# Designed miniproteins, single chains, continued (4), part 13

Each design is a single chain, and the fold is of that chain. pLDDT is the mean over its residues in the fold that is shown.

## One batch from the design tools (miniprotein)

Design m12424
Fold by ESMFold2-Fast:
Structure m12424 (fold): chain A 68 residues (1-68)
Amino acid sequence: SIEEVFEEFERKVLAVLLDESLSLEEKRAAIEKILQETIEKHNLSEEQAKEMREAAERALAQYEEALK
């Protein structure tokens, strides 16, 4: 289901954000790669892809704010 795809995506994003070996730029690139792979693998609609992108951007923004 789309809910399971979203949950897996969120877990992968969190794993990247918690990876202390990665720079902020590397985290951003890794998240973008995960998003693109998820869109292609699951043939997501434009609307579903947009929701996933927005969720990833929110998670990254919250992480960046926590670093300030």
Scores: mean pLDDT 81

Design m12425
Fold by ESMFold2-Fast:
Structure m12425 (fold): chain A 85 residues (1-85)
Amino acid sequence: MSEEELDEEVWEALRLITVAIAKLMAEKGKYDEALEFAVRMADRFAAEGRTDLAIQLLKDAAEVFEKLGYEEQAKRLRDYAESLA
């Protein structure tokens, strides 16, 4: 198995950075691009066996979208997170 100590730091950093990037894109009015980015990153986390982080990423991104008024995008992210559980 790969070195998990470094992997945990990297995964958590990637999750936080992904949510931050999605938020910045959505704040710039690129909400569909932000949605696609969040979903693609969640798919990568899940593919690497980190479904827990994928779900958390999608939920955090959904909250950001909802706070910005992008209800449809927020719902899609929440539905996707539920499908991974």
Scores: mean pLDDT 80

Design m12426
Fold by ESMFold2-Fast:
Structure m12426 (fold): chain A 98 residues (1-98)
Amino acid sequence: MLDLGHRSLPDDPNAWAHPYPLSASRPSYTVTVKGDKEETFVLRAVGESAEVTVSGKVTVSIPGVPAFTLDVGEEPKKVKLTLRDFGGGLVALGVKVL
């Protein structure tokens, strides 16, 4: 616990951010979701989203940042990936399991 909390970050109770915020200066963000199948999406602007149906453990990756693993359980679930404003000239990938 330390001083990241002294300024309010954008709050979204329906999403969690990628572990590493991305520079907002990128012209596009290529998101790859890999589990039993590999799906690739290109997001260009804050508020753009993509939806994918996944089950089990999937790896979400964006070039230039570490990949993260999402476990949605055994039942197929729809996951919404949204490019969101993180503040301070940064964007983050919001992930919502539907």
Scores: mean pLDDT 67

Design m12427
Fold by ESMFold2-Fast:
Structure m12427 (fold): chain A 88 residues (1-88)
Amino acid sequence: SAEEAVKKLVEYDKENGSNLLETLEAYLNNNGDLKKTAEKLGVSQSTVSRNIKLIEELTGLDLSKEEVRRELEIAIGVHKLKEAVLSL
């Protein structure tokens, strides 16, 4: 599920010192545009492309599908709201 995918990325980032969740959020916010995502994150397009492939491998989700991207946008939004509320 999209919720489990977000949890998996949070755990992976914590364990590996990576920023896959931030990369995914930027990618979704830029409608899957690798160049705009790379510019936003201050990295190369090849770095974004590799990280998106890693996200797909870790989650089993196909990020080329609009429905999958929409579900992930919602799941990330819910995750952020939950974290903000629970951190108060």
Scores: mean pLDDT 85

Design m12428
Fold by ESMFold2-Fast:
Order: structure tokens, then C-alpha cells, then sequence
Structure m12428 (fold): chain A 87 residues (1-87)
């Protein structure tokens, strides 16, 4: 299950942000993998840290795919608020 999530994340990111450089997609993928791992382990502090990094990388992606990046950023921001409330 955990391995399939990482692959799905990369495919989803590239499909939504076709103009973003591989370096940005790779950064978001890596941070998403770490976020999912921390969530699975119940490490909310670690999950929050990696989620903040995803949001920052999406801000950089907005230069290339502004509409898709904004939508993804909003979704992850909502998730961040939920996790902070859970602490």
C-alpha cells in the first residue's frame, strides 16, 4: 500500500503540472513520500514539517502551472490546519 501511494502522487503531480521542472516535481514527490510515511507512523510533528515543505514547493510551481499549483496548495493547506489542530 505505502509504495503505491508514492507512485500515484508522482503521476498525479506530473499530470496536473506538466510545465513544472522535474526538480520541483521531484521535491514535492520526496516531501509527499516523507509526509505519508510520518502519517502512517503517527508522527504528527514530522508530518507537519514535510507538509509545510510541500506547500513551499507548490508556491514555486505556481510560476509554471498557476491554476493547478494553487488548487493543490489549498488542499495541502487544509490538511496542514487539520494536523495542527490534532496536536
Amino acid sequence: MSKDIADDVRDNLRRRMPNAPDSIIDQIEKEMEEFMKKMYQGDLEGAIKHLEEIIEALDKASVYDPEAAAKLREAFRGMLESLKKAK
Scores: mean pLDDT 79

Design m12429
Fold by ESMFold2-Fast:
Structure m12429 (fold): chain A 85 residues (1-85)
Amino acid sequence: LTPEEQEKLLEKIAEANKESEGESEPLQGSRVLRAAGEALKELGYTEVSEELFKLAEEAERLAESDPEKALELVAEGEELLRKTA
């Protein structure tokens, strides 16, 4: 990512964190991954965006029934973001 692209990504992540304040940890994490995926898709990083959307959707689905696994999926998405930046 260029510095400008990275700044855009971080702004979207910060906004998602603010908007999901008060939700459970796995739900907040899923919102952040979805926002990051949207930002990366707009920047042309379609493959990593698709993986982030997939992880976010699975984490959201499991947040209530299996929060431990949901948090694991969120952590996987965070690691993917770290490797992309």
Scores: mean pLDDT 82

Design m12430
Fold by ESMFold2-Fast:
Structure m12430 (fold): chain A 79 residues (1-79)
Amino acid sequence: RLEELARRALALQREGYEAEQAGAPEEELEAIAEEIRRLAEELARAAGLAPTPEEGDRALREWAEANPEKVREILEELK
């Protein structure tokens, strides 16, 4: 469901940020970016959109706009 995928997307974004702050090697950062891209495609599929990262980002944004309290809860948990 979109909420589960949104949580995973936000958690993976944080993982990428923390890895970059820790000076992780480029291969590790690329692997995380690839996972983010695939998760965005899955978000697009779950929303009934074309399975592209761009559509996934749109689906996540639309879900976030519809569920601002859930987004706040998730971001507090990840902070």
Scores: mean pLDDT 78

Design m12431
Fold by ESMFold2-Fast:
Structure m12431 (fold): chain A 83 residues (1-83)
Amino acid sequence: MPKIVAVAIATSAEVYEKYKEELEALKKMLESKGVKVKIITGTKDGKEALEAAIKAVKELGAKEVKAFLDPEEPLLAVAFGLE
């Protein structure tokens, strides 16, 4: 499987504040494993969140990107950057 080198999470300010502790804990865990992580807040909809997350992992040097919206939180996007 390609190695995950970057993760970006993009969401609205409200969703970020609701899940702040969990998102920051996830970031610290992934960074401890050598994964670059970026959290982006203040996106207005799922499309903007997806675009922001994809852009962020590309800027972190990812060769390939896989991104999705959380089915339980449609304003939250996650992108995985792969080598």
Scores: mean pLDDT 83

Design m12432
Fold by ESMFold2-Fast:
Structure m12432 (fold): chain A 75 residues (1-75)
Amino acid sequence: SSLLERAKKLLEEAEELYEEAKKDPSKKEEAIRELEELEGLLGILVGLAKRFKDPDLEEIEEILDKVKEILKELK
């Protein structure tokens, strides 16, 4: 689905931010702010997937959970 494709792009951005923050601790605070924004956007995508009964809902929820895990590791 288009929602899943968008969620996958947001996950890719989140993983890039996580790797950059691990290599350079001075980027950690900026990465956390951007990751929190990505978490919010993924939450919206999950809500839309539920509303439209998207067949990829479970995968989109798994992507959101993965971004939440990344945030917990950085905090």
Scores: mean pLDDT 88

Design m12433
Fold by ESMFold2-Fast:
Structure m12433 (fold): chain A 61 residues (1-61)
Amino acid sequence: MKVKIALTVPKDKVEELKKLVEEHGGRILSEIEGDKYVNFVVEVPEDKVKEIISLGGGTVL
């Protein structure tokens, strides 16, 4: 099962997040650049949610 997560990621962690999402068979649904952070919505396998959220503040949708 796949779940959607909203994440706020520091700009220096953006490439790390993108790599983790792709590596775990997920996809990026939206990417909105802010002043210090980038706001993502990603879809990832349920068993990988904890690993993705560990990169910053995240909420399962």
Scores: mean pLDDT 79

Design m12434
Fold by ESMFold2-Fast:
Order: structure tokens, then C-alpha cells, then sequence
Structure m12434 (fold): chain A 59 residues (1-59)
């Protein structure tokens, strides 16, 4: 999705990681972001940046 691509570019996430987070947030579920953070695939800074950006967009 275009939103996932924008999120990836803004945060340094892969498009696949961004897509999973976007899908989760649209469903009211932060589990994808939490899973990526706990597995060490993304940093806390990336997770926080993604959350803030999505909230600014109404997600």
C-alpha cells in the first residue's frame, strides 16, 4: 500500500514490516509492531516513530 511505502521511507522499516504494522493499526492491533520489536527486527525508535506517524494520520 502507499501508506506502507511512505511509512517505510520515513522510519527505515522494510515495506513488508511497514505493511504489517499498518494492517495491524487499522485493525486496532499493535501485535505486529510488538512482535517485530521483541524479535529485534526493528528498534524501539522505529516502533515509536511508526506509531506517532500513524496516529498523526488518524490510525
Amino acid sequence: SELARRLAEATGLSEEQAAAIVEGMRAGDDSPALRLLLSGEISAEQANAASRLLRSLGL
Scores: mean pLDDT 81

Design m12435
Fold by ESMFold2-Fast:
Structure m12435 (fold): chain A 97 residues (1-97)
Amino acid sequence: LAEEAGVSEETIEEARKLNEKYKTGLTDEQIAELVRLAKETGLPLETILGPAASLVEKGYSPEEAFEIVKQSVEKAKTKKTLNDKAAEIIRTVKELS
């Protein structure tokens, strides 16, 4: 769908710009996922990406930072059905660990 594709492109571009600004080292996929989570929770992306950048600066890996902030956003999403999607993804990652 053209409109949905437009929103996806905007999401990817915003994710790339913020990744370069915060220098988190996260992948485009990880950042796009955080952007999506931010939209669903109503949280500003800066509220999610800022902590991620801070964790990386403190010596955590980009993957660790991504996992920590994603878990935090998941708790914020408790009121949304999409919270189940985030929980399922996190559980899958932990099962692989």
Scores: mean pLDDT 62

Design m12436
Fold by ESMFold2-Fast:
Structure m12436 (fold): chain A 100 residues (1-100)
Amino acid sequence: SDALIREHAAAGIRHLERAKEALEAGDLETFRRHVDRVDLHLAVIYSLAQERGDEERAALAREAARLVTEAYHAAVVEKDLPRAIEHLERAEELLRRIAE
């Protein structure tokens, strides 16, 4: 399960990086698709961490999911791209900690 959690974290990081690039390019369609993929990977990480009693990784996944949701809201609803990017970068830090 640790290997699987790391694989999903790595995939989540790749999708977060692509979401940031799309957002910086003004491509909200591509941004949304990659955000949806990050959410799927975070849901899997959370479920696996809970099943294994890994409360730290479960908490990190939950916090990363919140940051991704806040980034989406900032980008799409508030049109605040700098704040959206800041939230995505914070989520990426948490995913890197999960991957360790």
Scores: mean pLDDT 91

Design m12437
Fold by ESMFold2-Fast:
Structure m12437 (fold): chain A 88 residues (1-88)
Amino acid sequence: MSEEEAKQLLEHGERIVEQLEGLAEQIAAALPEATEAVELTREAARLVRKAVETLRETGDVEKAEELLREADRKAREAARLVHEALAA
């Protein structure tokens, strides 16, 4: 991993954390019954933050990618639940 690649991933990860935290607040306000979707979105934000910390502290891209895959999985499940709540 190059220093430039690390910087790009860190900046991108920080933006994703902010977006996911904001999205969780919006879901909680718009769909108060969708508590599971809010919790999954917050868990996704925590995993992205952990991936950013892993990159910052160790430079381990492979471990960071594993954390990002888990975050994506949780975010997709949250999106599915929001879609079901809106379609009901």
Scores: mean pLDDT 81

Design m12438
Fold by ESMFold2-Fast:
Formats: structure tokens, C-alpha cells, sequence
Structure m12438 (fold): chain A 91 residues (1-91)
């Protein structure tokens, strides 16, 4: 999906990951993209949160500029890891 100038999208993907001990970890990836004034580039924010037994054990944030489609990335993550898109917002 292509964003219009100054348009913003947020998508959240959740999937489960097994630890070496067989413990289930819940991984939440939040992808936010904000289009530039001319709509040609996106400021992308990625937040990864990992929970073990409901407790947050890892939290990382990254920011970069790119032109890739964060919805396609979210769909790919959901398919590869057997997860689900749990939130989608466009403004």
C-alpha cells in the first residue's frame, strides 16, 4: 500500500516463538510509517516487544527512512511465523 503525503499508518503483528526450553514467548511487532511531505519516502518506526508468561522481557525500537510497504512486511511476518495482524490504523 502506498501512502499519500503526510499520511501515517500503524500495523501491529503478534506471533508466538518457542524458547530453547520450549517456553512460549509472545512477540509483538509494531510498524509505523509516516509519508514525507512529497510522499516519496517513509519514516519507519519498528518496535519489538517480547513477553514471557505475560511479562515484558525485551523491548527494542528502531527508526529509519525507506520506501517499503509496512503492510506487506506485516503480512509476511504473520505468514512466516504463523502470527496475526491484530491492529491496523491509517490516518
Amino acid sequence: MKLKPNEKVKVVVRYTRRDADGTELEVEVTLEAEASKDGTTYKIKVEVRVRRDGQLVQSERYEFTSDFDVIEVAESLARIFGGKIVEFEKK
Scores: mean pLDDT 79

Design m12439
Fold by ESMFold2-Fast:
Structure m12439 (fold): chain A 88 residues (1-88)
Amino acid sequence: MEETAERIFELLSARRAAIHHSELDEEQQKEAKEIVLKEIQELIEIVQSGKTADLPPEAQAILEAVKNKDAEAAVAAMVAGEAAARAA
């Protein structure tokens, strides 16, 4: 399970960096955020099919955000980063 948690954090960090350094316009940034959200949702589902009790608090917070209907706003903020959101 630790490997899956590490992969989630690596994915978040990599995507935040990519979006932060992108020259994407507002429409392209929105599309990128939606793709990342979908991929994270799939990873969360994989993690839930195993055991999540041993995940770091940050990973558990992401799972809770996704389970709540505020998942889009919460995950976008964590993944896309503040700089990427303001680049639009």
Scores: mean pLDDT 53

Design m12440
Fold by ESMFold2-Fast:
Structure m12440 (fold): chain A 76 residues (1-76)
Amino acid sequence: MTETEKLIRELVEKARAEIDELYAAGLSPEEFVQRVREIVRKIVEELRAKGVPLGDILRTLSEIQALAEEALARRA
């Protein structure tokens, strides 16, 4: 695994934990989406600061979106 792949994995796992905490907090769907956007913004800033290519950043965003959609589906 490259250093970039390790960083992405660590940030995705942190995002997963934060999303699970938001789900447990019972936020409205609107507030949940806003908080997930804040998580995404922080991750993009960190990846950009490390010089991660745009393609890898976009892939990371898609992965976090999937995690958020799965957490939201658990509320059905």
Scores: mean pLDDT 79

Design m12441
Fold by ESMFold2-Fast:
Structure m12441 (fold): chain A 94 residues (1-94)
Amino acid sequence: SLLEERIETLERLIEVVEESERNNWSKEELYQRLKEIFDEALKKHPEDKGFKSFAEALFKMLEENDTETAKRLILSLLRTYKAYLEELLRKERE
């Protein structure tokens, strides 16, 4: 399902942000890695306006904050959105 696919995409994004914190990546390196994953996901489902808006909000957060603050806020957003989608998936499986 699209929901399961989005959860997998969010897991990959979370892993990338966590790796960026462990290895002290620049905002530019993090941006490039996140953009590649988002572009791949959105290319497969170009009709998913909600996920596109989420990506745009996330990149704005990366642009508008310092490196450490941006990584922390983005990680929080990704984890929150993943938890929300996992809850929706559980309800569909009831």
Scores: mean pLDDT 86

Design m12442
Fold by ESMFold2-Fast:
Parts: C-alpha cells; structure tokens; sequence
Structure m12442 (fold): chain A 66 residues (1-66)
C-alpha cells in the first residue's frame, strides 16, 4: 500500500503540473468519446483507458493498486 502511494506521488512529481496537465488532456479526450463509452461501457472503457495511458502510464497503480 505504501509503495503504491509513493509511486503515484512520484508519478505526479516527475512532471509536476505538466504530468497533471497531460492526464487532464487524456481524460478530456476520453470524455470527447464519452458518448460512445456511456453506450458501450466495456468497449468504450477499453479504448478510453488506452488513450489515457498513451499520454500518462501509471506503472505503480497497475502493479500495486490491486
């Protein structure tokens, strides 16, 4: 648990506000296609996650979150 917190915090600190900005942009792109995601949750979710991770990969979250 502590390791995941460090990884997440380090991910943000690595780019500071830039990392947050990139993440926001990725989320906005997903929201742009959100209409499709809302209709096809499983399909849209996969595509959205892929788009978000393309800009900002969360290595620690994937390994330690679950």
Amino acid sequence: ASASELGTAMGRLDGGPSATGTFSAATNVGTGTGADEDAARSGGAGAMIGAQLSGHPDAVGVGVAV
Scores: mean pLDDT 42

Design m12443
Fold by ESMFold2-Fast:
Structure m12443 (fold): chain A 63 residues (1-63)
Amino acid sequence: PPPLGSLPRVEPSEAAKFAAEKLNAIGDGLDKGLAVARALRAAGASEEEAVLAMEEVLREGAP
């Protein structure tokens, strides 16, 4: 690709690798939380119930 001034590193440092791993773990928690919230909403649960269930999944799923 053409130069865009200051280019970021292609291969990240150890710190960036650990950050990416943590982001993946958070992403997994969000995906589970969203799935639970969607299921509850589809079943006719209230918005508050869906939010609380999502928060519980995120709290348990994120390391």
Scores: mean pLDDT 62

Design m12444
Fold by ESMFold2-Fast:
Structure m12444 (fold): chain A 65 residues (1-65)
Amino acid sequence: DRWRRTIEALRRMIDRAEALESKEAIQSVLTAVDDALAEFKRQQAPQDLISEVEALRERALALLA
C-alpha cells in the first residue's frame, strides 16, 4: 500500500532527525510531512491515514518546541 509506505518513510525521517538532534533536520521533516498531508488530502486518502500523518506532524512540531 503506497499510503503506508509513505507514512513509514516519514516515521523513519522523524526518528533520524530526532537522533541527529538537529532542528534543521526536523524542519526538513516537517516540510515533507506537510507535503504528504496535502497529497493525502488531495487524493482523498482514508481519514485514519490522514490522522496518522497529522500525528507525525504534531510529533515533529513537539521536537521543535
Scores: mean pLDDT 84

Design m12445
Fold by ESMFold2-Fast:
Structure m12445 (fold): chain A 92 residues (1-92)
Amino acid sequence: ELERIKELLEEQGVKVSRAQISAAIAGRASPELQLLVFTARVQLEMRELTAPLGDSLTPEQEEEVVEQVYRRLGITDADLEERRALADALAA
């Protein structure tokens, strides 16, 4: 799991160690790294859930997949709001 997250982040130009990824998941890393790891985890779950659906998703199917990803990762609406606020702060 950590290796796949690391590979995806390195593909995006971000060099991180497995220890840093583990620390980010546990909430012990910088806010920036925590956000990057969170985004990578969501992207990996999306890839797994969309693979059997083919290349074209309807908006309804996309919404269902996003809901399944959030359920599988244990993400609540409050968690999403917190992560959005963090992303906005880092973008400013």
Scores: mean pLDDT 72

Design m12446
Fold by ESMFold2-Fast:
Structure m12446 (fold): chain A 74 residues (1-74)
Amino acid sequence: SESEKARLEMVLALAYVSGDYETALEIAKEMEEKGIELSGLTLSLVADAYRKLGNEEEAKKYEEQAKEKGVTVS
């Protein structure tokens, strides 16, 4: 549901701002497994979380998806 998506994206963002990148990525994986489409902003946070953890390949993949949704990642 949209309410579930909003809740999960909020928890992901909170994990991200606290520096808990692994938890942010776990939430993103849960959303994808449930078939919940990530918003452009959430995709950009996931991309940066992967980059912070040293996974540049996955970071670029999510960054490109975020750009397709109109979110710029610098």
Scores: mean pLDDT 84

Design m12447
Fold by ESMFold2-Fast:
Structure m12447 (fold): chain A 111 residues (1-111)
Amino acid sequence: GVAEARRLLRRAEELLRRAEELARRGDVDGALRLIDEAIRLAFRAGLLALDAGDLDLAREAVRLIERARDLAERILATHDLSPAQRREAEIVIGMAALAIGVLSLLIRKAE
């Protein structure tokens, strides 16, 4: 329900803030892991919000995933990455893009 969606979004927001801190300190592996987890939690929250009819909460989930994608893109652009880290960043960016696309389509259909 809405309460579960809000709980997941709060957790995703916390993980994204921590990922930003890890990225600033040069912990790319840690930052990418937390970005991945934040995207997964926010996507689940968006689906729960849609199921409950809370379109505003679903839009909040999309905005959080967009912020997570932006952070992963900044890491890819600004850090000297190993080939494995580059592949992980690209996977995370692709996962975020897919999640945004799915939630945005479902929000539009629910309007």
Scores: mean pLDDT 92

Design m12448
Fold by ESMFold2-Fast:
Order: C-alpha cells, then structure tokens, then sequence
Structure m12448 (fold): chain A 102 residues (1-102)
C-alpha cells in the first residue's frame, strides 16, 4: 500500500468514526467507538502513520468525552470536525515526508 493509499484509508476510517461519535450520547459510548477505531487503525495501517496521528487522537478523545459529559452537543460537533481536519492534515504531511525521504 502506498503512503497516499494509507492516508485515503485513514480518511475513510476517520469519517466512519466521526459519524458514530456524532450519534453518541454519553462519554461511555464515545470510548467504545474510539476503542474500535484505534483497533482498526492498528490492524489496517502502518505503525508509522498510527504513531503520527496518535497525539491528535488522544487529545481529541479527551475533549470530546468532556463535551459529552457536559451534554454540550454543539461543542462535541465542533471538536469532531476539528479532530477530523487535524488528522487529515497530519496524515497528508506524513505521506509527503515519506515521499521526500526517497
């Protein structure tokens, strides 16, 4: 799988996760969704790409779980959108760096 193909795969997985989180009503539901998502990342993507996006995912998870605990659905939505964008940007940078080092 090329770096670009891995980024496309990640973007699809992030999109599916984001849709599920938008339907989540509790921090517990969000944790289950994130746990399944992280397992999919480890099974389907390279360790390098997973490591590159892990800090963004960790921070995003904590913020989204906090918004759900506060029942702030508008903040949850904004945080999901931000997380998706940050992961997409970091993944694209990772792919560019892989090509540049050839």
Amino acid sequence: MSPEEEVEKLNLLVGDMAKQILEAKSPEEAKEIFDKFEKQLKEQLSDDLVAAVTPILTEGKEEIESALAEEDMERKRALVDRLSLQVHLRAHLWAVEKVAKE
Scores: mean pLDDT 87

Design m12449
Fold by ESMFold2-Fast:
Structure m12449 (fold): chain A 85 residues (1-85)
Amino acid sequence: SAEAEELIKKLNEIFERIVELAAQYEASTDPAERAALVAEMRRLVKEMEELYRKAKPILSPKEATLLGARLLAAQGEVFLLERQL
């Protein structure tokens, strides 16, 4: 559906932004900048979790699996970076 396509697009855009912020984290040597980047990534993960929860009932099983895998990857990355601060 058009609604499912829009939610998939938003979820992918959030995931791509998290990837960009992770790259900025790797390029930064400032602990304060790295902490701010991790905090922003955490906010995006929470947004992604909420959108995935809303999308899941209207996604195909394949779409739900692929987006769920992206959410899990983002959650794991942010968790590891938080523990490195």
Scores: mean pLDDT 90

Design m12450
Fold by ESMFold2-Fast:
Structure m12450 (fold): chain A 87 residues (1-87)
Amino acid sequence: SAARGEAFKKVKELLEKALEAIEKGDYKTAAEYIIEASNTLRKLNGEPDVPKEEQEKVEKLIKENKEELKKQLEGLIEQAEKLLSTF
């Protein structure tokens, strides 16, 4: 499960960077990190990457729902950290 552990580590790092970007009001950079984290997990499941045109939509969703999304990202980071402790 080395590939799975590596993917979870990358997702955790990307979500931590996304959370930092949200705190700084950089929603474009936050959207880029969230999409990269999603693509990392999608690749593990054999799913195609999120289309690049979705970045602007993700940025808008972050900006309009920042408080809720921050809580969700913190929860996902904690979950990824717990999963990493099993590898």
Scores: mean pLDDT 81

Design m12451
Fold by ESMFold2-Fast:
Structure m12451 (fold): chain A 90 residues (1-90)
Amino acid sequence: MSESEQAALLSAAAILAAAAEFSLSLGDVEAAAENALAALELLIELEEHGYSDPSLRRRIEEVAEAVIPHAAPELAERLREALERLREAA
């Protein structure tokens, strides 16, 4: 992955994490879950290519774990699977 691709994915993951945090603060659990899942998937891709941002990882893990108890069962399962994949990618 190029440095510009890494920077773009990092920026996208950070934006999605912020969107998930904001949606959750409004009680929009569905939007929070979808944005958190998208952020997790981008972060997994970054980690698989050897790029790590511990601060962003912590934020994404925290918002995903906060959303899981309130999300629809299928989204909650996808979030749990993505969190497990992220922990394996490190």
Scores: mean pLDDT 84

Design m12452
Fold by ESMFold2-Fast:
Structure m12452 (fold): chain A 62 residues (1-62)
Amino acid sequence: SKEEIIAKFRAEAKALAKEISDIVELFNQLNMLIRKTKEEHPELDSSELAKAALEAYVEAQK
């Protein structure tokens, strides 16, 4: 389902945010993850994925 795809994306984004301490490198990797997910699931909105990545980043900082 769309919800499962977004949940997996958020988990991967959160893992990247915990692993990568350089903010520029992190956002480059998050953008690559967004592009990969969009290519695999073209029905997903890039803005929705970007929002999910930002939310995952914030969650990783808690």
Scores: mean pLDDT 83

Design m12453
Fold by ESMFold2-Fast:
Structure m12453 (fold): chain A 99 residues (1-99)
Amino acid sequence: MKEEREELAKQVKELFDKIAEEFKSRGYDDLAELVKKAGELLAEAIKNAQTPEELRRISVLTTALFLLAVGALLDDSPETIESFKKAVEGIIKELEKLL
């Protein structure tokens, strides 16, 4: 893989690891594990992407996960947390199809 993609993959993983730690600090251990897994799968997808279309899809999934995570950190109501958990599970399934 190109050095540029390797560095980007590392930065994406580090970002979602930090977000997962924040959820864990708030008592959302299961959600933290899902966010961490999604970040790891995003990093792997970035490294393995072969086409511009795959990179675009990964970019959309990365942006969606980040915006939803920010929303859940700003509004950690039970409804928002449950909705975000289901969204992360969906993103994980989509990423597994890209790998």
Scores: mean pLDDT 84

Design m12454
Fold by ESMFold2-Fast:
Structure m12454 (fold): chain A 92 residues (1-92)
Amino acid sequence: KKKEEIQKLFDLLSQGDPELVNAFYELVKAMEAGDREAALEAAKKIIDLNDPRGLFVAYKLAKLFGNDEILELIQPEIEKHKDEITKLEKQY
């Protein structure tokens, strides 16, 4: 189930910025390893890129892994982009 959700999120980014795709990959690796510092660093990179798709996939990943710290970090950015995120949620 987790692998299927991660693949679906990765597919959303497949036509996107390579830097965003790489940051998402690092976030997945960090969360799977339970590496708190690496996960925070990858999430910050996604936030800095300010792409609603990146924010959406990071939010879904954090929710999937139960990482409340990353969820709390990303939540304000999700609220800033809520209209675009809602559109992405419908397409997902």
Scores: mean pLDDT 79

Design m12455
Fold by ESMFold2-Fast:
Structure m12455 (fold): chain A 95 residues (1-95)
Amino acid sequence: LYEKAKELLEKARKLVETAKTPEELRQAMELAMEAVRLALKLEDKEKAIEVLEGAIEVLTRAVKKAEEMGDDKLKLEAEIALGLALIALGVVKLI
């Protein structure tokens, strides 16, 4: 789980930085959210926090990219995904 989450985050980071289309940015967001889902299944709290912080970084960049693209719907989707990842991080830190 952890290795797969790290692999997904590395791919998401590369995609969000190079994204030129809404479709490419959405793919980066999907990879980051899959990493969030895997992080919530991790028994190691420190590893879960690391993955969630990585996903939050990618999703924060996705919000900025969507705004630069002028895609209001994609920006809202990225903001919702970021909010969910932040809630997940908060929950994991309380365990």
Scores: mean pLDDT 85

Design m12456
Fold by ESMFold2-Fast:
Structure m12456 (fold): chain A 64 residues (1-64)
Amino acid sequence: SRELALRALDLLSERYPQERVDLTRRQLELLFAKRALSRGEVARLIARLLGISVSTASRALRRA
């Protein structure tokens, strides 16, 4: 869900540059406004934009 994706990003926000976090948040908001995203799509998008592994993004989504 959109709320879960944004919470996952908040969990990662303290470890990464604010500019990249803000860009990732904006991209998630724009995509969720157009369509539903799968958990895998969200994890891959966060991983790509923050430069982290999909596994790291997936763990953040699980904890959110």
Scores: mean pLDDT 80

Design m12457
Fold by ESMFold2-Fast:
Structure m12457 (fold): chain A 90 residues (1-90)
Amino acid sequence: SKEEIIKEIEKLIDEGQKLEQEGQSLLPQLSKDQRRELIFLSSSVTILSMQGFILIKTNSDVKTLQKVLDRLKDAIQQLQNFLTKAKSSI
């Protein structure tokens, strides 16, 4: 349902924020290249989270919400994978 998709987007926005905070805590231990990658991945999560929020607020259709949900899932997975790899290199 549309309500379930909205709830999933909101959950992913919260999860993304927590991953961004984790990334920020690792900054002093990251290499220059890892910091650049973190900034890129975190920015992607932030942009998609903002887009998701706007689409929810403007009462967008289910298809449009599903597309941003799928993109946000991908962005969060990439950030999560980066953080897991970065932690293993410390």
Scores: mean pLDDT 89

